# Ledger of designs, part 58: designed miniproteins, single chains, continued (5)

Each design is a single chain, and the fold is of that chain. pLDDT is the mean over its residues in the fold that is shown.

## One batch from the design tools (miniprotein)

Design m18004
Fold by ESMFold2-Fast:
Formats: C-alpha cells, sequence, structure tokens
Structure m18004 (fold): chain A 92 residues (1-92)
C-alpha cells in the first residue's frame, strides 16, 4: 500500500469516528449508498472505504456492512478487500 492509500484508509477511520460522535445512523448510510450506486467507480470506492471504516470501528455489524456494499453495487470480494486494508491501517 502506498502512502496516499494509507492516508485514505486512516482518514476514513477518523471520519467514521467523528460521524458516529455526531449521530450518523445506519439509515443515513443506506441513503448515501443507494444515492452513490449510480456515481463513478472512484466515488463508490471511496464510500466503500468509509463504510468499511464504520465496520472496523464497530459502528455497524458485518451483515449491515455487506448490505451497504451490495447497495453500492460492489462485490463481496471488493468489500472484503476494503475491510482488510482499513483493518491494516487501524492496526498501525
Amino acid sequence: MNSEEDALYESALEIAKLDVERGVTLEDLRRVAEAAASLPEHVRRGLLVLIAAYYVIGAISREEFYELAALLGVSREEADEAVAKVEAAANK
């Protein structure tokens, strides 16, 4: 993972923590994921990383994470890869 990708995953973790403190709900995440499904791949991938960060910090369940990933139109393989990368950043 290059330094820019490391910064992306670390930023997603910090944003997820702040969003949880501010009262962002699972329903808010579902609305954003549904709206983003028609957006360019780069935007959907960025949102996938953020949703993976919510899962890694314990704000959503694994089942809720896969539901949101499916709403974004990403595969389970892509979702699992995003989780692995976010977990690696969290454990630094």
Scores: mean pLDDT 81

Design m18005
Fold by ESMFold2-Fast:
Structure m18005 (fold): chain A 62 residues (1-62)
Amino acid sequence: MEELLRRLAELTGLPVSKVRQLVETMRTLSAAGQELYARLLARETGVPLATVTRLLREILAA
């Protein structure tokens, strides 16, 4: 879990604390809301959507 959070933080340039907050927020959202949020994060950080979606899916499943 923590290693995946660090990886996402490294790729996005965000602090690990902010990535953890984003993940906790996403846990409260519907599947459609999680998808929209992943797309927004990819767009704002320049990380490919496929990479963001894969990492978030792994984090949310753990």
Scores: mean pLDDT 79

Design m18006
Fold by ESMFold2-Fast:
Structure m18006 (fold): chain A 69 residues (1-69)
Amino acid sequence: MLTGEEIKEAQEKLKELHLYYGPVDGVYDEELKKAVKKFQEENGLKVDGVLDEETLKAILEGKVNPTPV
């Protein structure tokens, strides 16, 4: 499970990426879930809206996964 600090970091980075416009409060709400899904869609990740460690790392780096072989 992610901590509130990790959720805040995701919120700040998604704001930098212009995908999230809600508050940085460490709460996983519907706005954050929509931003996560949009990030996953645009970066070729599985769109499940789950903010796991892999998705969090991708958000924080702004990088896509390597092309699946």
Scores: mean pLDDT 73

Design m18007
Fold by ESMFold2-Fast:
Structure m18007 (fold): chain A 86 residues (1-86)
Amino acid sequence: PMPADLGGKGSGEAIAEGAYRGALEGGASPEGAEAARDAALAGAKAGGNENISLGLGAAGAAATAAGGPDAGKGMGFGAGKGAGPA
């Protein structure tokens, strides 16, 4: 496994936290927002374009299922914001 120093923990956790907060602001339940966070984090930790895309896709699906399209949109915006330097 790779050490988290180069973005695994920082970028992955920031993206996951952003996804969680964005999903909640979009109206997702806490359970759905946590699922979105976990999916985004798992994809980021696994690395590679396919795994990251699958993680973010799963996060979007979880947020949308829990709060509708606005929750999915909020998740995407939050994840993007979390990926930037804090």
Scores: mean pLDDT 69

Design m18008
Fold by ESMFold2-Fast:
Structure m18008 (fold): chain A 70 residues (1-70)
Amino acid sequence: SEVEKNMQQAILTGLSTASQLMDTVSPQQAIEAGRRAARRKAEELGLSPEQVRRVTEETERRAQQMIDSI
């Protein structure tokens, strides 16, 4: 439960970053910035390397879906 909450917090941090940049940079750059923000947050929260990877992958998927829905 704690791990799941921390993973979701990291994903939401990444998606927030991507969303804020979408109007000013390319979609590729927005997704990459979101991925990096999610990774940084996940590491700060003490998530394992495997959990950090899952967070970054999920952030990429959701950010791409967000762009595809425009």
Scores: mean pLDDT 86

Design m18009
Fold by ESMFold2-Fast:
Structure m18009 (fold): chain A 64 residues (1-64)
Amino acid sequence: MEKVEETVTVSAATVGEALAQVQAHMDALRAAGATDVQVTSLSLSREDGVYVLTATVSYSLARA
C-alpha cells in the first residue's frame, strides 16, 4: 500500500459548497479504490466574493 497526501483547492460561492466539493473528491477517491481517505488540514480564504478552500487529503493506494 502506498501512502499519498494530496492538496485540493476548490472555490465556491459558499463554504458549504466548497466543503461539498472536497467531500465529492474524497468519495471519488474511495470509488477508485483508495482507503483511509481523510482530511488532515483545511485552510479557508475569501477572494473576490468567493470562498477558496485548500484541503490536504491523505489516503492509501494499492502499490503499483
Scores: mean pLDDT 81

Design m18010
Fold by ESMFold2-Fast:
Structure m18010 (fold): chain A 82 residues (1-82)
Amino acid sequence: LEKEIEENLNLADTALKKENYTAFEKHLIKAVNLIETSGDAALKKKFEKPLSKLIYRYYFETQDEVVYTKLMLKLGKIKKVK
């Protein structure tokens, strides 16, 4: 499970560098879904910062607020801003 999450994060990073935003979103969503399905709070905490960093890089490159908001909500990041 952890290895699959790391692999999808690496694939998302590579896709972002190649400006393949469709592949980036696909692999990032898969990583998030693996974490959510696991129900493992320690796994979420471990990958929270790497996921946030990739999502921020995506937003910086694309200025796409819709996908940015969607991904941040999946991580539960928006909840702590309230």
Scores: mean pLDDT 75

Design m18011
Fold by ESMFold2-Fast:
Structure m18011 (fold): chain A 71 residues (1-71)
Amino acid sequence: SQEEMVEALLADPEMAEKIGVRLVLEGADPEIASAIGRAAYEGDREALLEAINQLSEEEQAILAESLKKYG
């Protein structure tokens, strides 16, 4: 779920940054990917949810798969 993704990213901001880089390599908007990393480092749950919601369904699937690998 999106709530589980948010909790995982907030728990590990370094992982969030690495996942953001991967999202850009897979074609995601660099501004959205940067917002994910920034929000995770700042502990901003609302900003993180907003950034994730701006990702396509396919990009959200990539995010979820990346989180299952724990970095």
Scores: mean pLDDT 82

Design m18012
Fold by ESMFold2-Fast:
Structure m18012 (fold): chain A 95 residues (1-95)
Amino acid sequence: SPAERLKEEVKKITDELIKKNKDDPEKVETIQYMGDVVLETIDEAERQGLSLEELQRRVKGTLADLLRRTIRYKPEVTSLVVDFMLRVQEVVDRV
């Protein structure tokens, strides 16, 4: 399903970013948290039987919320969150 493909791609993005940032525990924790939140969003959308368009909208909303919170509370990791967001949005748009 599109949701299963999206979950696989999010896990790959999360793993790749963790490998790139392996020497920075705070960045690794941030990446793991972002991945978990996006995966939970996908699982909730599947549980609710949402359409592909609504799944895409929900995931993009989660990414926007993650970025907003980062700018407010942890601005030093903003570039990492933007990189994660752009990678996930690209996958969302092509499922």
Scores: mean pLDDT 88

Design m18013
Fold by ESMFold2-Fast:
Parts: sequence; C-alpha cells; structure tokens
Structure m18013 (fold): chain A 110 residues (1-110)
Amino acid sequence: SLDERAIALIGEAVKLVEDFIEKYKDKLTPEELKNLQGLLSALKAIYDSAVRAGEVSEEQIGSVLELIRELIKEIKKLAAQGKVPKEEAEKYIEELERIGRELERLAAER
C-alpha cells in the first residue's frame, strides 16, 4: 500500500539520522547534538505513531518533510564548520533528499 511504502521511507530516514548521530556525536557540541537528537525524536515519534496505526496522514507526511529539511540544514551547517567531511555529509543529504522526493510522490498519489 501507499501507507506501507511511506512508513518504510520514514523508517529509512530514522535509521539514516541515527547512523549520522552515532558516527559524528564526538565531533559535535552538546547544543548541536541536542538539536539533532530533538529532530530525530520528532521523526521517531511520527514513525512509531504511523507503525501503530498502519497508516500515514497527509499532515504526518508534511511534518516528516519539514523535519527532513531541518536535518539537511543542520548537516550542511556542520559540514560548513568542518565538523563533518563535506563528501560524507553530501551522501547523507542526498539520501535524505531522495527519501523526501519519494514521500512527496506518494502524497501526490493520494
């Protein structure tokens, strides 16, 4: 279903952000880490709700897309500050952008 595909994409975003935080946490200030963990927590809350319901609302997809945009901004900022290698940051950004585009396509199919 469209819902199953959307839930899977949100799960991919959760895992990608968790992997990023685990890899780079030692290079981040406490405030930068808190900001990324806050965005991840919000994303996980939507994911958990969607898994429990077996469906994703248009509002939930919109919230996920906003969280992805904020995550991309934070990763770009960390790369610009030299805290994360630019090439590695670009790989995470490209995957988050791919997930966002696929979620937008699924929302348009409703």
Scores: mean pLDDT 90

Design m18014
Fold by ESMFold2-Fast:
Structure m18014 (fold): chain A 75 residues (1-75)
Amino acid sequence: MDRIASLGSLGLQTGAADYVFRQASQILRQTRMPQPTVVIQADGHNGDLLTITARGEPGKPADEDLEFELTKNAR
């Protein structure tokens, strides 16, 4: 399921949302995974961590997972 379109719904700042969207799009373009799926996790020890993971088929091992962590601190 395509969750990239929901990035705007997360209420991210313009710069952060643009960066996350570009990274996810680039992963999908460069990945050799069959039917890659982008999983976005908004978890964090301080509630300011956004993890983007590209996965292969739902029944496949996670050996091909690509994980990107974005830390959003209130500076």
Scores: mean pLDDT 46

Design m18015
Fold by ESMFold2-Fast:
Structure m18015 (fold): chain A 71 residues (1-71)
Amino acid sequence: MAAKEKAAKEGLELLRKLYETEDEEELRKLVEKMIEKLEEIGEKLSEEEKEEVIKTTLENHELMKEVHEKS
């Protein structure tokens, strides 16, 4: 429990920073740290899955920015 709780808390902090970050470079680093935290809780990802998570997160960030601006 403790390891998963700590990883989840750190993951939420990273997710919050990700939404606050406008720099693509910083966004990439935050996603990489999130992947590290997922691996710590036993969610082993392949290289392809890691790349897909990064890509999806960047795409979702762009969509969230457009939705926020459109709204």
Scores: mean pLDDT 66

Design m18016
Fold by ESMFold2-Fast:
Structure m18016 (fold): chain A 100 residues (1-100)
Amino acid sequence: SPLEKAIEHFEKAAEHARLGAEYSKNGDYEKAVEHMRLAAEHARKAAEYDPRFRDGALAVAQAFETGAEYAKNGDGEKASKAMRLAADIAEELARQLREL
Protein backbone atom coordinates (compact mmCIF):
# COMPACT_ATOMS: atom_id res chain seq x y z
CA SER A 1 0.00 0.00 0.00
CA PRO A 2 1.08 3.66 -0.25
CA LEU A 3 1.20 3.77 3.57
CA GLU A 4 3.56 0.75 3.70
CA LYS A 5 5.78 2.38 1.04
CA ALA A 6 5.90 5.66 2.99
CA ILE A 7 6.97 3.73 6.14
CA GLU A 8 9.62 1.79 4.16
CA HIS A 9 11.07 5.01 2.73
CA PHE A 10 11.25 6.74 6.16
CA GLU A 11 13.04 3.65 7.55
CA LYS A 12 15.52 3.70 4.62
CA ALA A 13 16.03 7.46 5.17
CA ALA A 14 16.94 6.79 8.83
CA GLU A 15 19.32 3.94 7.85
CA HIS A 16 21.16 6.12 5.31
CA ALA A 17 21.29 9.04 7.79
CA ARG A 18 22.91 6.82 10.46
CA LEU A 19 25.48 5.62 7.90
CA GLY A 20 26.12 9.25 6.91
CA ALA A 21 26.68 10.11 10.59
CA GLU A 22 29.24 7.28 10.98
CA TYR A 23 31.12 8.21 7.80
CA SER A 24 31.21 11.87 8.94
CA LYS A 25 32.54 10.81 12.36
CA ASN A 26 35.30 8.82 10.60
CA GLY A 27 36.21 11.69 8.22
CA ASP A 28 34.89 9.97 5.06
CA TYR A 29 32.96 13.02 3.90
CA GLU A 30 32.39 11.81 0.32
CA LYS A 31 30.52 8.70 1.55
CA ALA A 32 28.78 10.76 4.24
CA VAL A 33 27.40 13.17 1.60
CA GLU A 34 26.33 10.23 -0.63
CA HIS A 35 24.34 8.61 2.20
CA MET A 36 22.84 11.96 3.33
CA ARG A 37 21.60 12.61 -0.23
CA LEU A 38 20.05 9.11 -0.33
CA ALA A 39 18.39 9.80 3.04
CA ALA A 40 16.90 13.04 1.65
CA GLU A 41 15.64 11.23 -1.48
CA HIS A 42 13.93 8.53 0.62
CA ALA A 43 12.28 11.19 2.84
CA ARG A 44 10.92 12.93 -0.29
CA LYS A 45 9.58 9.61 -1.63
CA ALA A 46 7.83 8.98 1.71
CA ALA A 47 6.08 12.36 1.28
CA GLU A 48 4.91 11.29 -2.21
CA TYR A 49 3.35 8.06 -0.91
CA ASP A 50 1.53 9.68 2.05
CA PRO A 51 0.97 13.46 1.79
CA ARG A 52 -0.47 13.70 5.34
CA PHE A 53 3.13 13.72 6.63
CA ARG A 54 4.56 15.75 3.71
CA ASP A 55 5.64 18.77 5.80
CA GLY A 56 7.49 16.51 8.26
CA ALA A 57 9.08 14.49 5.44
CA LEU A 58 10.26 17.64 3.63
CA ALA A 59 11.67 19.08 6.88
CA VAL A 60 13.62 15.84 7.43
CA ALA A 61 14.87 15.91 3.80
CA GLN A 62 16.05 19.51 4.34
CA ALA A 63 17.85 18.45 7.56
CA PHE A 64 19.65 15.71 5.58
CA GLU A 65 20.73 18.28 2.95
CA THR A 66 22.00 20.57 5.76
CA GLY A 67 24.02 17.66 7.19
CA ALA A 68 25.49 17.03 3.73
CA GLU A 69 26.56 20.70 3.59
CA TYR A 70 28.33 20.36 6.99
CA ALA A 71 30.09 17.22 5.70
CA LYS A 72 31.15 19.00 2.45
CA ASN A 73 32.70 21.76 4.59
CA GLY A 74 34.59 19.19 6.72
CA ASP A 75 32.47 19.80 9.86
CA GLY A 76 32.11 16.11 10.70
CA GLU A 77 30.92 16.67 14.28
CA LYS A 78 28.03 18.97 13.23
CA ALA A 79 27.19 16.69 10.30
CA SER A 80 27.10 13.59 12.53
CA LYS A 81 24.93 15.28 15.19
CA ALA A 82 22.51 16.67 12.58
CA MET A 83 22.19 13.25 10.92
CA ARG A 84 21.53 11.40 14.18
CA LEU A 85 18.79 13.91 15.08
CA ALA A 86 17.25 13.73 11.58
CA ALA A 87 17.36 9.89 11.68
CA ASP A 88 15.49 9.93 15.02
CA ILE A 89 12.80 12.19 13.48
CA ALA A 90 12.47 9.94 10.39
CA GLU A 91 12.06 6.89 12.67
CA GLU A 92 9.39 8.77 14.69
CA LEU A 93 7.50 9.63 11.46
CA ALA A 94 7.62 5.93 10.45
CA ARG A 95 6.29 5.00 13.93
CA GLN A 96 3.40 7.51 13.62
CA LEU A 97 2.48 6.10 10.18
CA ARG A 98 2.43 2.55 11.63
CA GLU A 99 -0.10 3.80 14.24
CA LEU A 100 -2.55 4.73 11.42
Scores: mean pLDDT 85

Design m18017
Fold by ESMFold2-Fast:
Structure m18017 (fold): chain A 83 residues (1-83)
Amino acid sequence: LTPEVAEESLRALEEALEQAKKELEQYKKSDVPKQKLILRSVALRIMASAASILEPVYPERARKLAEEFREIAKELEKLAEEK
């Protein structure tokens, strides 16, 4: 993994995390189908795994990113369980 590709990937994941936070707040206010919440939580867990691949190059940023993706995924799972 080249440093350039790693940095681009990390920035893309950081932007995806910010989008996921906005989506979570929107989903809390709207009647979203349970299946959509579950599929999105799975996608966020995959993004957490992708962030973990960057840990050897950017350990602190990658770990924080992976943890935050997992936390949002857990919140989406909780919203799905409430339906």
Scores: mean pLDDT 84

Design m18018
Fold by ESMFold2-Fast:
Structure m18018 (fold): chain A 87 residues (1-87)
Amino acid sequence: LSPEEKREKLIEEQGKKVIEIAEKELDLSDPTVAKLLEKLKERLEKKDYEGLERVIKELMLYLSEHNPEVFKKIAEEFRKLRAEAEA
């Protein structure tokens, strides 16, 4: 895989993992969380990797202030995905 294809695959896997954790661990009655989840699913479906990365960063910033425990959990999963991509 090219470096670009490896980056796109990593962003796609990060997006999938964020959606999984958010649906399991976050309060979906929070309008900000619900809106960001909808955007994540839309970007993933459209394979808009640049848009997906931007929405992931927006959600992570929100969680760092409003739910730091879930932020840490997602950050740990991202570290694992990056390590797997470098293997």
Scores: mean pLDDT 83

Design m18019
Fold by ESMFold2-Fast:
Structure m18019 (fold): chain A 84 residues (1-84)
Amino acid sequence: MSKRDLDIEVLESLLDMAVSVSKLTVSNPNATVDQLKEDKKQTRSIFKKLEEQAKKLNDKDLVERIKKSEEEVLNLLDKKIEEL
């Protein structure tokens, strides 16, 4: 196994964790609009860092997966903000 393969596996695990945490935030019934807007900013920051790391590894499939996951999480946050 190459160092690159290990780095990709670690980054995929971090992506899965970030998505899971974001889904838990969206499911919180006591979240305020201001808290959700702050979480949206933090989510963008985290996913941007993950995307940059994936780009350094030259893994285009992982970059696309990160972008898609970011869009899905941000859409869930926006929908919850609209419902409040």
Scores: mean pLDDT 80

Design m18020
Fold by ESMFold2-Fast:
Structure m18020 (fold): chain A 107 residues (1-107)
Amino acid sequence: SIRDVALQIADDLGLPNSVAEEIAEELERLGVPPGEAARLAVDVALVLVQFGVDPRTAALVGAQVARLSQGETTPVPGLPPRYYDLAVQMYDAMQRGYGVAEPILKS
């Protein structure tokens, strides 16, 4: 489940279970499919939380990166334009072999 993936990645990153559970609930609400897309969405969202982004906004960005990974460019409902741009940059960095945090670290 998305919850199990979120708990595992959060543990690896030293983040609280409460943050992992909130991210998982938001990603499920946003309709992120389980498997590779969910793992990518969780990874992006938890990295953003480490940089001070609130869990709800972080989940929206993670869901957007998951959409981009499936060839879908349609904006996630409620995602601010600046965070859509960040999602594109994070996905592009990942495709170039960089970590998903690369665009944040380069800012």
Scores: mean pLDDT 82

Design m18021
Fold by ESMFold2-Fast:
Formats: sequence, structure tokens, C-alpha cells
Structure m18021 (fold): chain A 95 residues (1-95)
Amino acid sequence: SDADMRAFFSQVLSTQSRDDLIQAAQILSQDIADQIAQAQAQNVDQSIIDRLRQIQQDVDTLIQNAQSGQVSVSQFRSRLVDIYVRYVQVRVQRT
């Protein structure tokens, strides 16, 4: 739900732990994968599915960059927040 997504967003902004941010990003990536599967099953417009796939790829790339040490905790949080806002916008438009 939108309320659950907002609660997740608030938690991401409050954490200082890189490992907690990686875990949150992995949970988000899985949620996006589940939404893509549901959208495909419901024959949702391909443009929405492609947008969800792009957001998932952005999350997965961010996780890889964080695991390789290419981003600071602050940069990771900022980028994850940006990706999350885009995801919420797509979900609100789809529902």
C-alpha cells in the first residue's frame, strides 16, 4: 500500500547503516520484481512495465555500487530516496 511505501521511505531516511540501506534496497528490488510480475499477469501497458524494469535496474546498480564501495552512505541514501520516489509515482499512476 502507499502507506507501507511511505513508512519504508521514512525508515530509509533515518538509517545510518550501510548494511541496513543495502537490505532496504534489496527489499525494494524484490517488491519491484513482484509488481512487474503482477503487471505482466494483468496485461498492463508495456510502457509501465518498462518503467518498472528501469527502476529495478537502477536499484540493482546502486546495490552493486554500494557493495563495491563506489558510493558513500550519504550518496547511497540520497540515490535510493530518488529511486524510491520514482517508484511510488509509477505505482500511484498504475493503481
Scores: mean pLDDT 80

Design m18022
Fold by ESMFold2-Fast:
Structure m18022 (fold): chain A 80 residues (1-80)
Amino acid sequence: SNLEKLLEGLKKLKKEIEKKESVDSTERLELLNKYLGDVLEENVLSLSVEIRKKLKDFLDSEDKEEALKLLDEIIKLLEK
């Protein structure tokens, strides 16, 4: 399902960010597109406003810790 693909992609994205000392905005966008690009293109309108806002906040985050926190919050919201 699209939900399972999105969850798998988010968990892989989180693990890749955890391995890095720092992740700038360009690298975050590149990793997001790598793991989630196709799923987001097809399904962005079916995501809640809260999830879409957290994805934008993730891309705009300055700190690795903030980025990881936002990914965890998105994962929890999708797992219900």
Scores: mean pLDDT 78

Design m18023
Fold by ESMFold2-Fast:
Structure m18023 (fold): chain A 86 residues (1-86)
Amino acid sequence: MNTLTIESPAPKESVEATAELLEKNGNYKVEVVGDKTLIITSDAPSDSVIATAELLAYNGDYTVTVEGDKPVTIEPRDPGSGLVDV
């Protein structure tokens, strides 16, 4: 089994919506811990789990830690491609 730990800057409502969507669309067991952390367990192949993790990090600004056959930490993409002085 592969386990994803997801930390999100998003509001609790968005985190819960993501959890519901993952349980509805796949063979995932999803647990919400606090307001910002999702723990996702799946029997899917590592490549599928990593693809899901990348999609979440890319679109949701999540930090995702994958544990299992291919342990990987995936950080959110830079939301801006430029360095701006503020």
Scores: mean pLDDT 67

Design m18024
Fold by ESMFold2-Fast:
Structure m18024 (fold): chain A 84 residues (1-84)
Amino acid sequence: SIRLDAEAFQAAVLVIAAIKGTLDKDDVEKAVEEAVRRIEALGREPNYELLDAMKEALLKLVEEKGTITFQEALDVIAAIVAEY
């Protein structure tokens, strides 16, 4: 489910941002791992294509900026989800 996978990734990003303020490359990688874990815990198969697309877009933004905020991550996730 596009909605479930996006919400799981957003929740993982929120938890990291709430603790650290911003996300670096390692934080983005941890967020996708946590999203997969949450989706599997619900008895669902992760949409790896969507999760990889969200991960790659956030990693690209981190490469450009050094770190990203929660709001920047949400804006990128929303843009990708709109194309699915």
Scores: mean pLDDT 86

Design m18025
Fold by ESMFold2-Fast:
Structure m18025 (fold): chain A 89 residues (1-89)
Amino acid sequence: SKAEELKKRLEELEGEIIELQQQLAKATTVEQVQEIIKRLEKLKKELEELLEEASKIDSILAQRASGLLSQVESLLDRAKEKLEKLKAQ
């Protein structure tokens, strides 16, 4: 079903967010953090699209997509802060 496909995609994106959190913690260069920011921006766009689709089908999946979107926005803020610290070194 479309709901099962959305659920699977949200699970995949949740895994990518966890991976990017770990990569950000280990990142030591401006270039590494810039690449992470690019990936997070792509995830944000995909989550916005999935949230719109989920909102038409399943309120629980929509809430999950919204939660993941908030996590990506928080991670983007932290990545941008780390980028500025690395540029100052």
Scores: mean pLDDT 89

Design m18026
Fold by ESMFold2-Fast:
Structure m18026 (fold): chain A 84 residues (1-84)
Amino acid sequence: SAAEREELIAQARAAAEAARRGARYLGEKSGELELAEEAIRAAEEFERAFKKYAETGSEEDLKRALEAAARADRLLAELRERAE
């Protein structure tokens, strides 16, 4: 339903916002500002691709969202290591 689609989009937005906030914090802590910006871009790409998937049901849009999410997770893990 439209309500279920809106809820999924809202959840994706919240996850992307949390990832961007985490990347900014870890970037400042580690000094890895360029890596943090890459993580922010990956989180934004996830939100855009997932919103498209939620609207279209397209497997290609889902694939793009999952690839962007995996990239964001990898970059956040790298930032955590550098922030130690």
Scores: mean pLDDT 87

Design m18027
Fold by ESMFold2-Fast:
Structure m18027 (fold): chain A 73 residues (1-73)
Amino acid sequence: MEEEKQKIEEVVEEARRALELVREQALKNGSVQAARAAMEALTEEAEKISEEAGKRVRELGEEIVREVAEELA
């Protein structure tokens, strides 16, 4: 159980850092679709570890996609 919790935290933290980079890239490229695609890919990878990890990553990704969409509108 502890090892699984550590893997979940690692995946979520890696996804958080990747999503921050995705936000910068999407703003440079002017593409909400790039942010959405990256969010979906990161969520799928997290879901392979656990449903909880996938849910947390999806929540973070949706926030990034929303912020990018608002800034590009």
Scores: mean pLDDT 80

Design m18028
Fold by ESMFold2-Fast:
Structure m18028 (fold): chain A 100 residues (1-100)
Amino acid sequence: SREEELLQQVQRMLAGLEEVLKQLEDPSASDSEKLALIQLTAQELLEFVKANPELPEEVKKELEELAKRLIEAARNRDIATGKETLKRAIELLKELAKKL
């Protein structure tokens, strides 16, 4: 079903975000690498929203706002804000997955 396909896409996105979070928490990773991951994650969130028009409108809006915060965090070289914003995106998608 479309709900099963959406669940698979949400689970794939969650796995990717969890991996990015691990890299942001890795003390051996450089600040430049972490900032690049934050920027890439923002782009991936925006593409995820665009690819999944059936997402609840509230979820699409929240993901787009979180992506904007990630772009701003990367621009300001603010890894801490990027990390907290990423954690918010993970929690949002976990709650969405429970409802699918």
Scores: mean pLDDT 89

Design m18029
Fold by ESMFold2-Fast:
Structure m18029 (fold): chain A 85 residues (1-85)
Amino acid sequence: ASEQVARLRELIGRAMGAARRGDFEEAVRHGEEAYRLAQELVDRGVLPKEVAEYAKELLEKARAGDAEGALKAGGKAVDALDRSL
């Protein structure tokens, strides 16, 4: 669980970093991995549903080419993750 939570934080960070650079293809790729992992961890009762909801928002904003929206959603995902620990 701890290693998967660290991996999720890394993936969210990579998606946010890519969005900040305008690399929405990379942001979407990492966002898809982050959302999949977040859903798995929520389904297993490791993380609250809000983490997966914000990871999905990050992915959707990245797909729309919205860097500001992606960064805001990613920040909320990290905040929700930190509150669950």
Scores: mean pLDDT 88

Design m18030
Fold by ESMFold2-Fast:
Structure m18030 (fold): chain A 55 residues (1-55)
Amino acid sequence: IEILDIEESETSVKVKVYDKKKNEIYEFEAEAETLEEALDKLVKEFFEKFKDLFE
């Protein structure tokens, strides 16, 4: 997995990730009342999507 791009604002975060095994690009976006909460949401989404990589 390779991180291609990270965009942050006061209330949102967006990350583009390249999956070398599947040769696909995934986008993760999260928005909340604060950047910290948006980051927490994005991190959870990322780990759920790539759970098999952390076994």
Scores: mean pLDDT 74

Design m18031
Fold by ESMFold2-Fast:
Structure m18031 (fold): chain A 86 residues (1-86)
Amino acid sequence: SSEQEEALKGLEEFEKKVDEFRAYVEKTLSPEDAAKVNALLDQIRALIDQAKEAVKAGDWARFQALMQQIADIGRQIGEIYLEHLK
């Protein structure tokens, strides 16, 4: 369906942003904080793969739950960055 195609495209674009953000993390954070953020980005990548499978199955409830988990991890990354910028 068009909704599934749009969601999959959005997830692929998000994957590209994750890869770009890894390069930024390596340049901007200490090695210790970069390792913490990269571990969280690995979790986001795994959740994106699960979200793609949910979309392919038409399981929008699971998709929404997975997107919430991604948002929660994104908040944790933001908190690490805010502490770094002080």
Scores: mean pLDDT 88

Design m18032
Fold by ESMFold2-Fast:
Structure m18032 (fold): chain A 73 residues (1-73)
Amino acid sequence: SEAVKQQIILGFHLISASALVYVAKRTKDPALKQQLLAEAEGIIRYLQSHSHLMTDAQKQRLDKVTAELQALA
């Protein structure tokens, strides 16, 4: 179904945002950290605008990644 395809695509974006935050948290390069966090913020904003299409599990993961991003800013 179309809804299932959209959930899968949003899931990939969620994995990408999580990976960017993960690397940003561990990098010693301040410039790279800022670039990675900016990219992750863009993806998170996109996901938030489509949260109504996400599963509860995906929404919980989005909330967690959003909180981690905010803690690193």
Scores: mean pLDDT 87

Design m18033
Fold by ESMFold2-Fast:
Structure m18033 (fold): chain A 65 residues (1-65)
Amino acid sequence: MKEAILETAVKILGIGFGVKIKSVRIEDGNVYVEVESEDEKIKEEFEKQVQDLAASRGFGKVYVK
């Protein structure tokens, strides 16, 4: 259940940033996100907000590809 809530929140963040989310996977407490973005700064800000969100909900490392 915590995983489903985080996946939904990450997808909502992606819409807000204008990045296309290809996949979201949570495994062993870590968050794996695959996105399409042509702007590295937008991708970095998105990654930072996903990291903050994951940490606030007790998840570990975030990997954005």
Scores: mean pLDDT 79

Design m18034
Fold by ESMFold2-Fast:
Structure m18034 (fold): chain A 94 residues (1-94)
Amino acid sequence: KLLEELRELRRNNAPQEEIDRVVGTLVASAVLGEDASPELALAALQAVLAAINLSLNPDDPAARAELEAALARVRALGTPEQVARVEELVEKAL
């Protein structure tokens, strides 16, 4: 639902601020909750954005590397429950 909206915003050259705001809302409200650290929230945002980029260009090695790096940060910073929620959202974004 919101992931489809994000893909459309990307295709329509929506401002990066708008894209970041929608992704931030998805990560904060649907995945991490209010108790997430700013570092975890940023890493999760980066992972979802990288997943969307990889979804639009599956053969992009830079997008794949960025996704792997962002997920590694999420795993280092998050609880197992938070990590699982971010990984589920990333899979849906792909």
Scores: mean pLDDT 72

Design m18035
Fold by ESMFold2-Fast:
Order: structure tokens, then sequence, then C-alpha cells
Structure m18035 (fold): chain A 88 residues (1-88)
């Protein structure tokens, strides 16, 4: 029986997808900031996009290791990342 492991992995896949979507959003906003000559905003958004992709990998790693605590930490980090992107 590995029912809990399967649920953790499914949640990890959802968090990874959410992180990738946030990374794509941040990259698009970074490109728009570059077009406007706002290099500081573009740089900050690029860092957030890279952070999103790192969180995607972290979510999948936690899922594979059946690390429920690690997944919770990643979820909180993704929520904070989304807030930071929306404020820029």
Amino acid sequence: MKEGSKEVLEEAEELAKRAIELGRRAKKLSDEALEKGDFEKAHKLTVLAVTAYILSAAALTAGLLNDEEGLEIVREAIEKLEEEIEKL
C-alpha cells in the first residue's frame, strides 16, 4: 500500500505546474518591463521566474521522497512568490 505516497506525488505535480505557470507569468512581465526600459523591474521579475522553476523542482523532489512537510514549505513559498509577482 502506497496510497499516501500517491496523494503526495499528485499534490507535488499540481504545485510544480503552478510554479511553472508563475515562472512563465514573471518571464512575460519581465519581457514587458525590458520593452519599457525598466531594467530594475525586469531583473526582479527574472529572479522571481528562476525562483519559480526552482520551486517546481523542489515540489517534485518532495513528492518523490514522500516529504509532506517539504511540500507544505514549497506551497507557502509558491504563495509568497505569487504575491511578490503581483506587487511588481
Scores: mean pLDDT 85

Design m18036
Fold by ESMFold2-Fast:
Structure m18036 (fold): chain A 81 residues (1-81)
Amino acid sequence: MKSLEEAFEEIRELLETDPEKAVELARESEELAQLIPAPLRVRLLPELWQPEDQLPLELKLKRLDFWLNHPNAEELLSLPP
């Protein structure tokens, strides 16, 4: 199991070069994120989903949908568009 910091850094780098591979690594990192308290998971996730012109909104929404089951999910949904 790789650390959350390593996985997060790899995802950020891949978001700029290969968005599809970034999504694949993000799925793997979701299991690591389960080990982290829900408030921190939610706070860290926005950085993974920072929109770029090359990244479709659909990928960002899929990540949000996964995290909707934890206590702080409603706070993310309440953010302005």
Scores: mean pLDDT 49

Design m18037
Fold by ESMFold2-Fast:
Structure m18037 (fold): chain A 97 residues (1-97)
Amino acid sequence: EEKEKALELAREVIRLGGEAADKVTDPEQRQRIANLSVAAALQLVAASIMEGDERKEALRGAAGTVREMADLAESNGMTDIAERLRKVAEEAEKLAE
């Protein structure tokens, strides 16, 4: 719906991704979370400057990437972070309607 909401979701993704990365002891998994966080944030920033179908594709792409982050967080015992990431993905998909 709004460019501001996409940017707010991007900030939330970076914040949650950083928190998740700090809780993971394995360097490979930490790097994977960091990379997914940057990718999702970039897709959300792209959605904020795009219109129409391009915006919808960027938002749905971001939702998919954020769900990957949530699954990785959950597999590392971070259930609260995973739940919050899934809500971010839901909001991104809702913006794509």
Scores: mean pLDDT 86

Design m18038
Fold by ESMFold2-Fast:
Structure m18038 (fold): chain A 65 residues (1-65)
Amino acid sequence: SVEEIFDPSMLRSLLVGAERGNPLALDLLAVAAGEPPLKISDPPVPESRRPELLARARERLAEME
C-alpha cells in the first residue's frame, strides 16, 4: 500500500510543509492517504482539500506513534 511507504518522520515533514503552504506537500499528502499520484495533465490538489488531507495525515501519524 502507498500509505505504508510513509514513516512518521516523512509524514511530519509533509505536515509541516503543507502547514507552511507548500503546494507539493498537499499532493504528497493525498498520495499518503492512498490516492494515486497526479499525472502531469492533472490539476494540482485544490487548497479546499487542505483541512481534509492534514486531518488524514495527523490521524495516520497518531496510529504510527
Scores: mean pLDDT 72

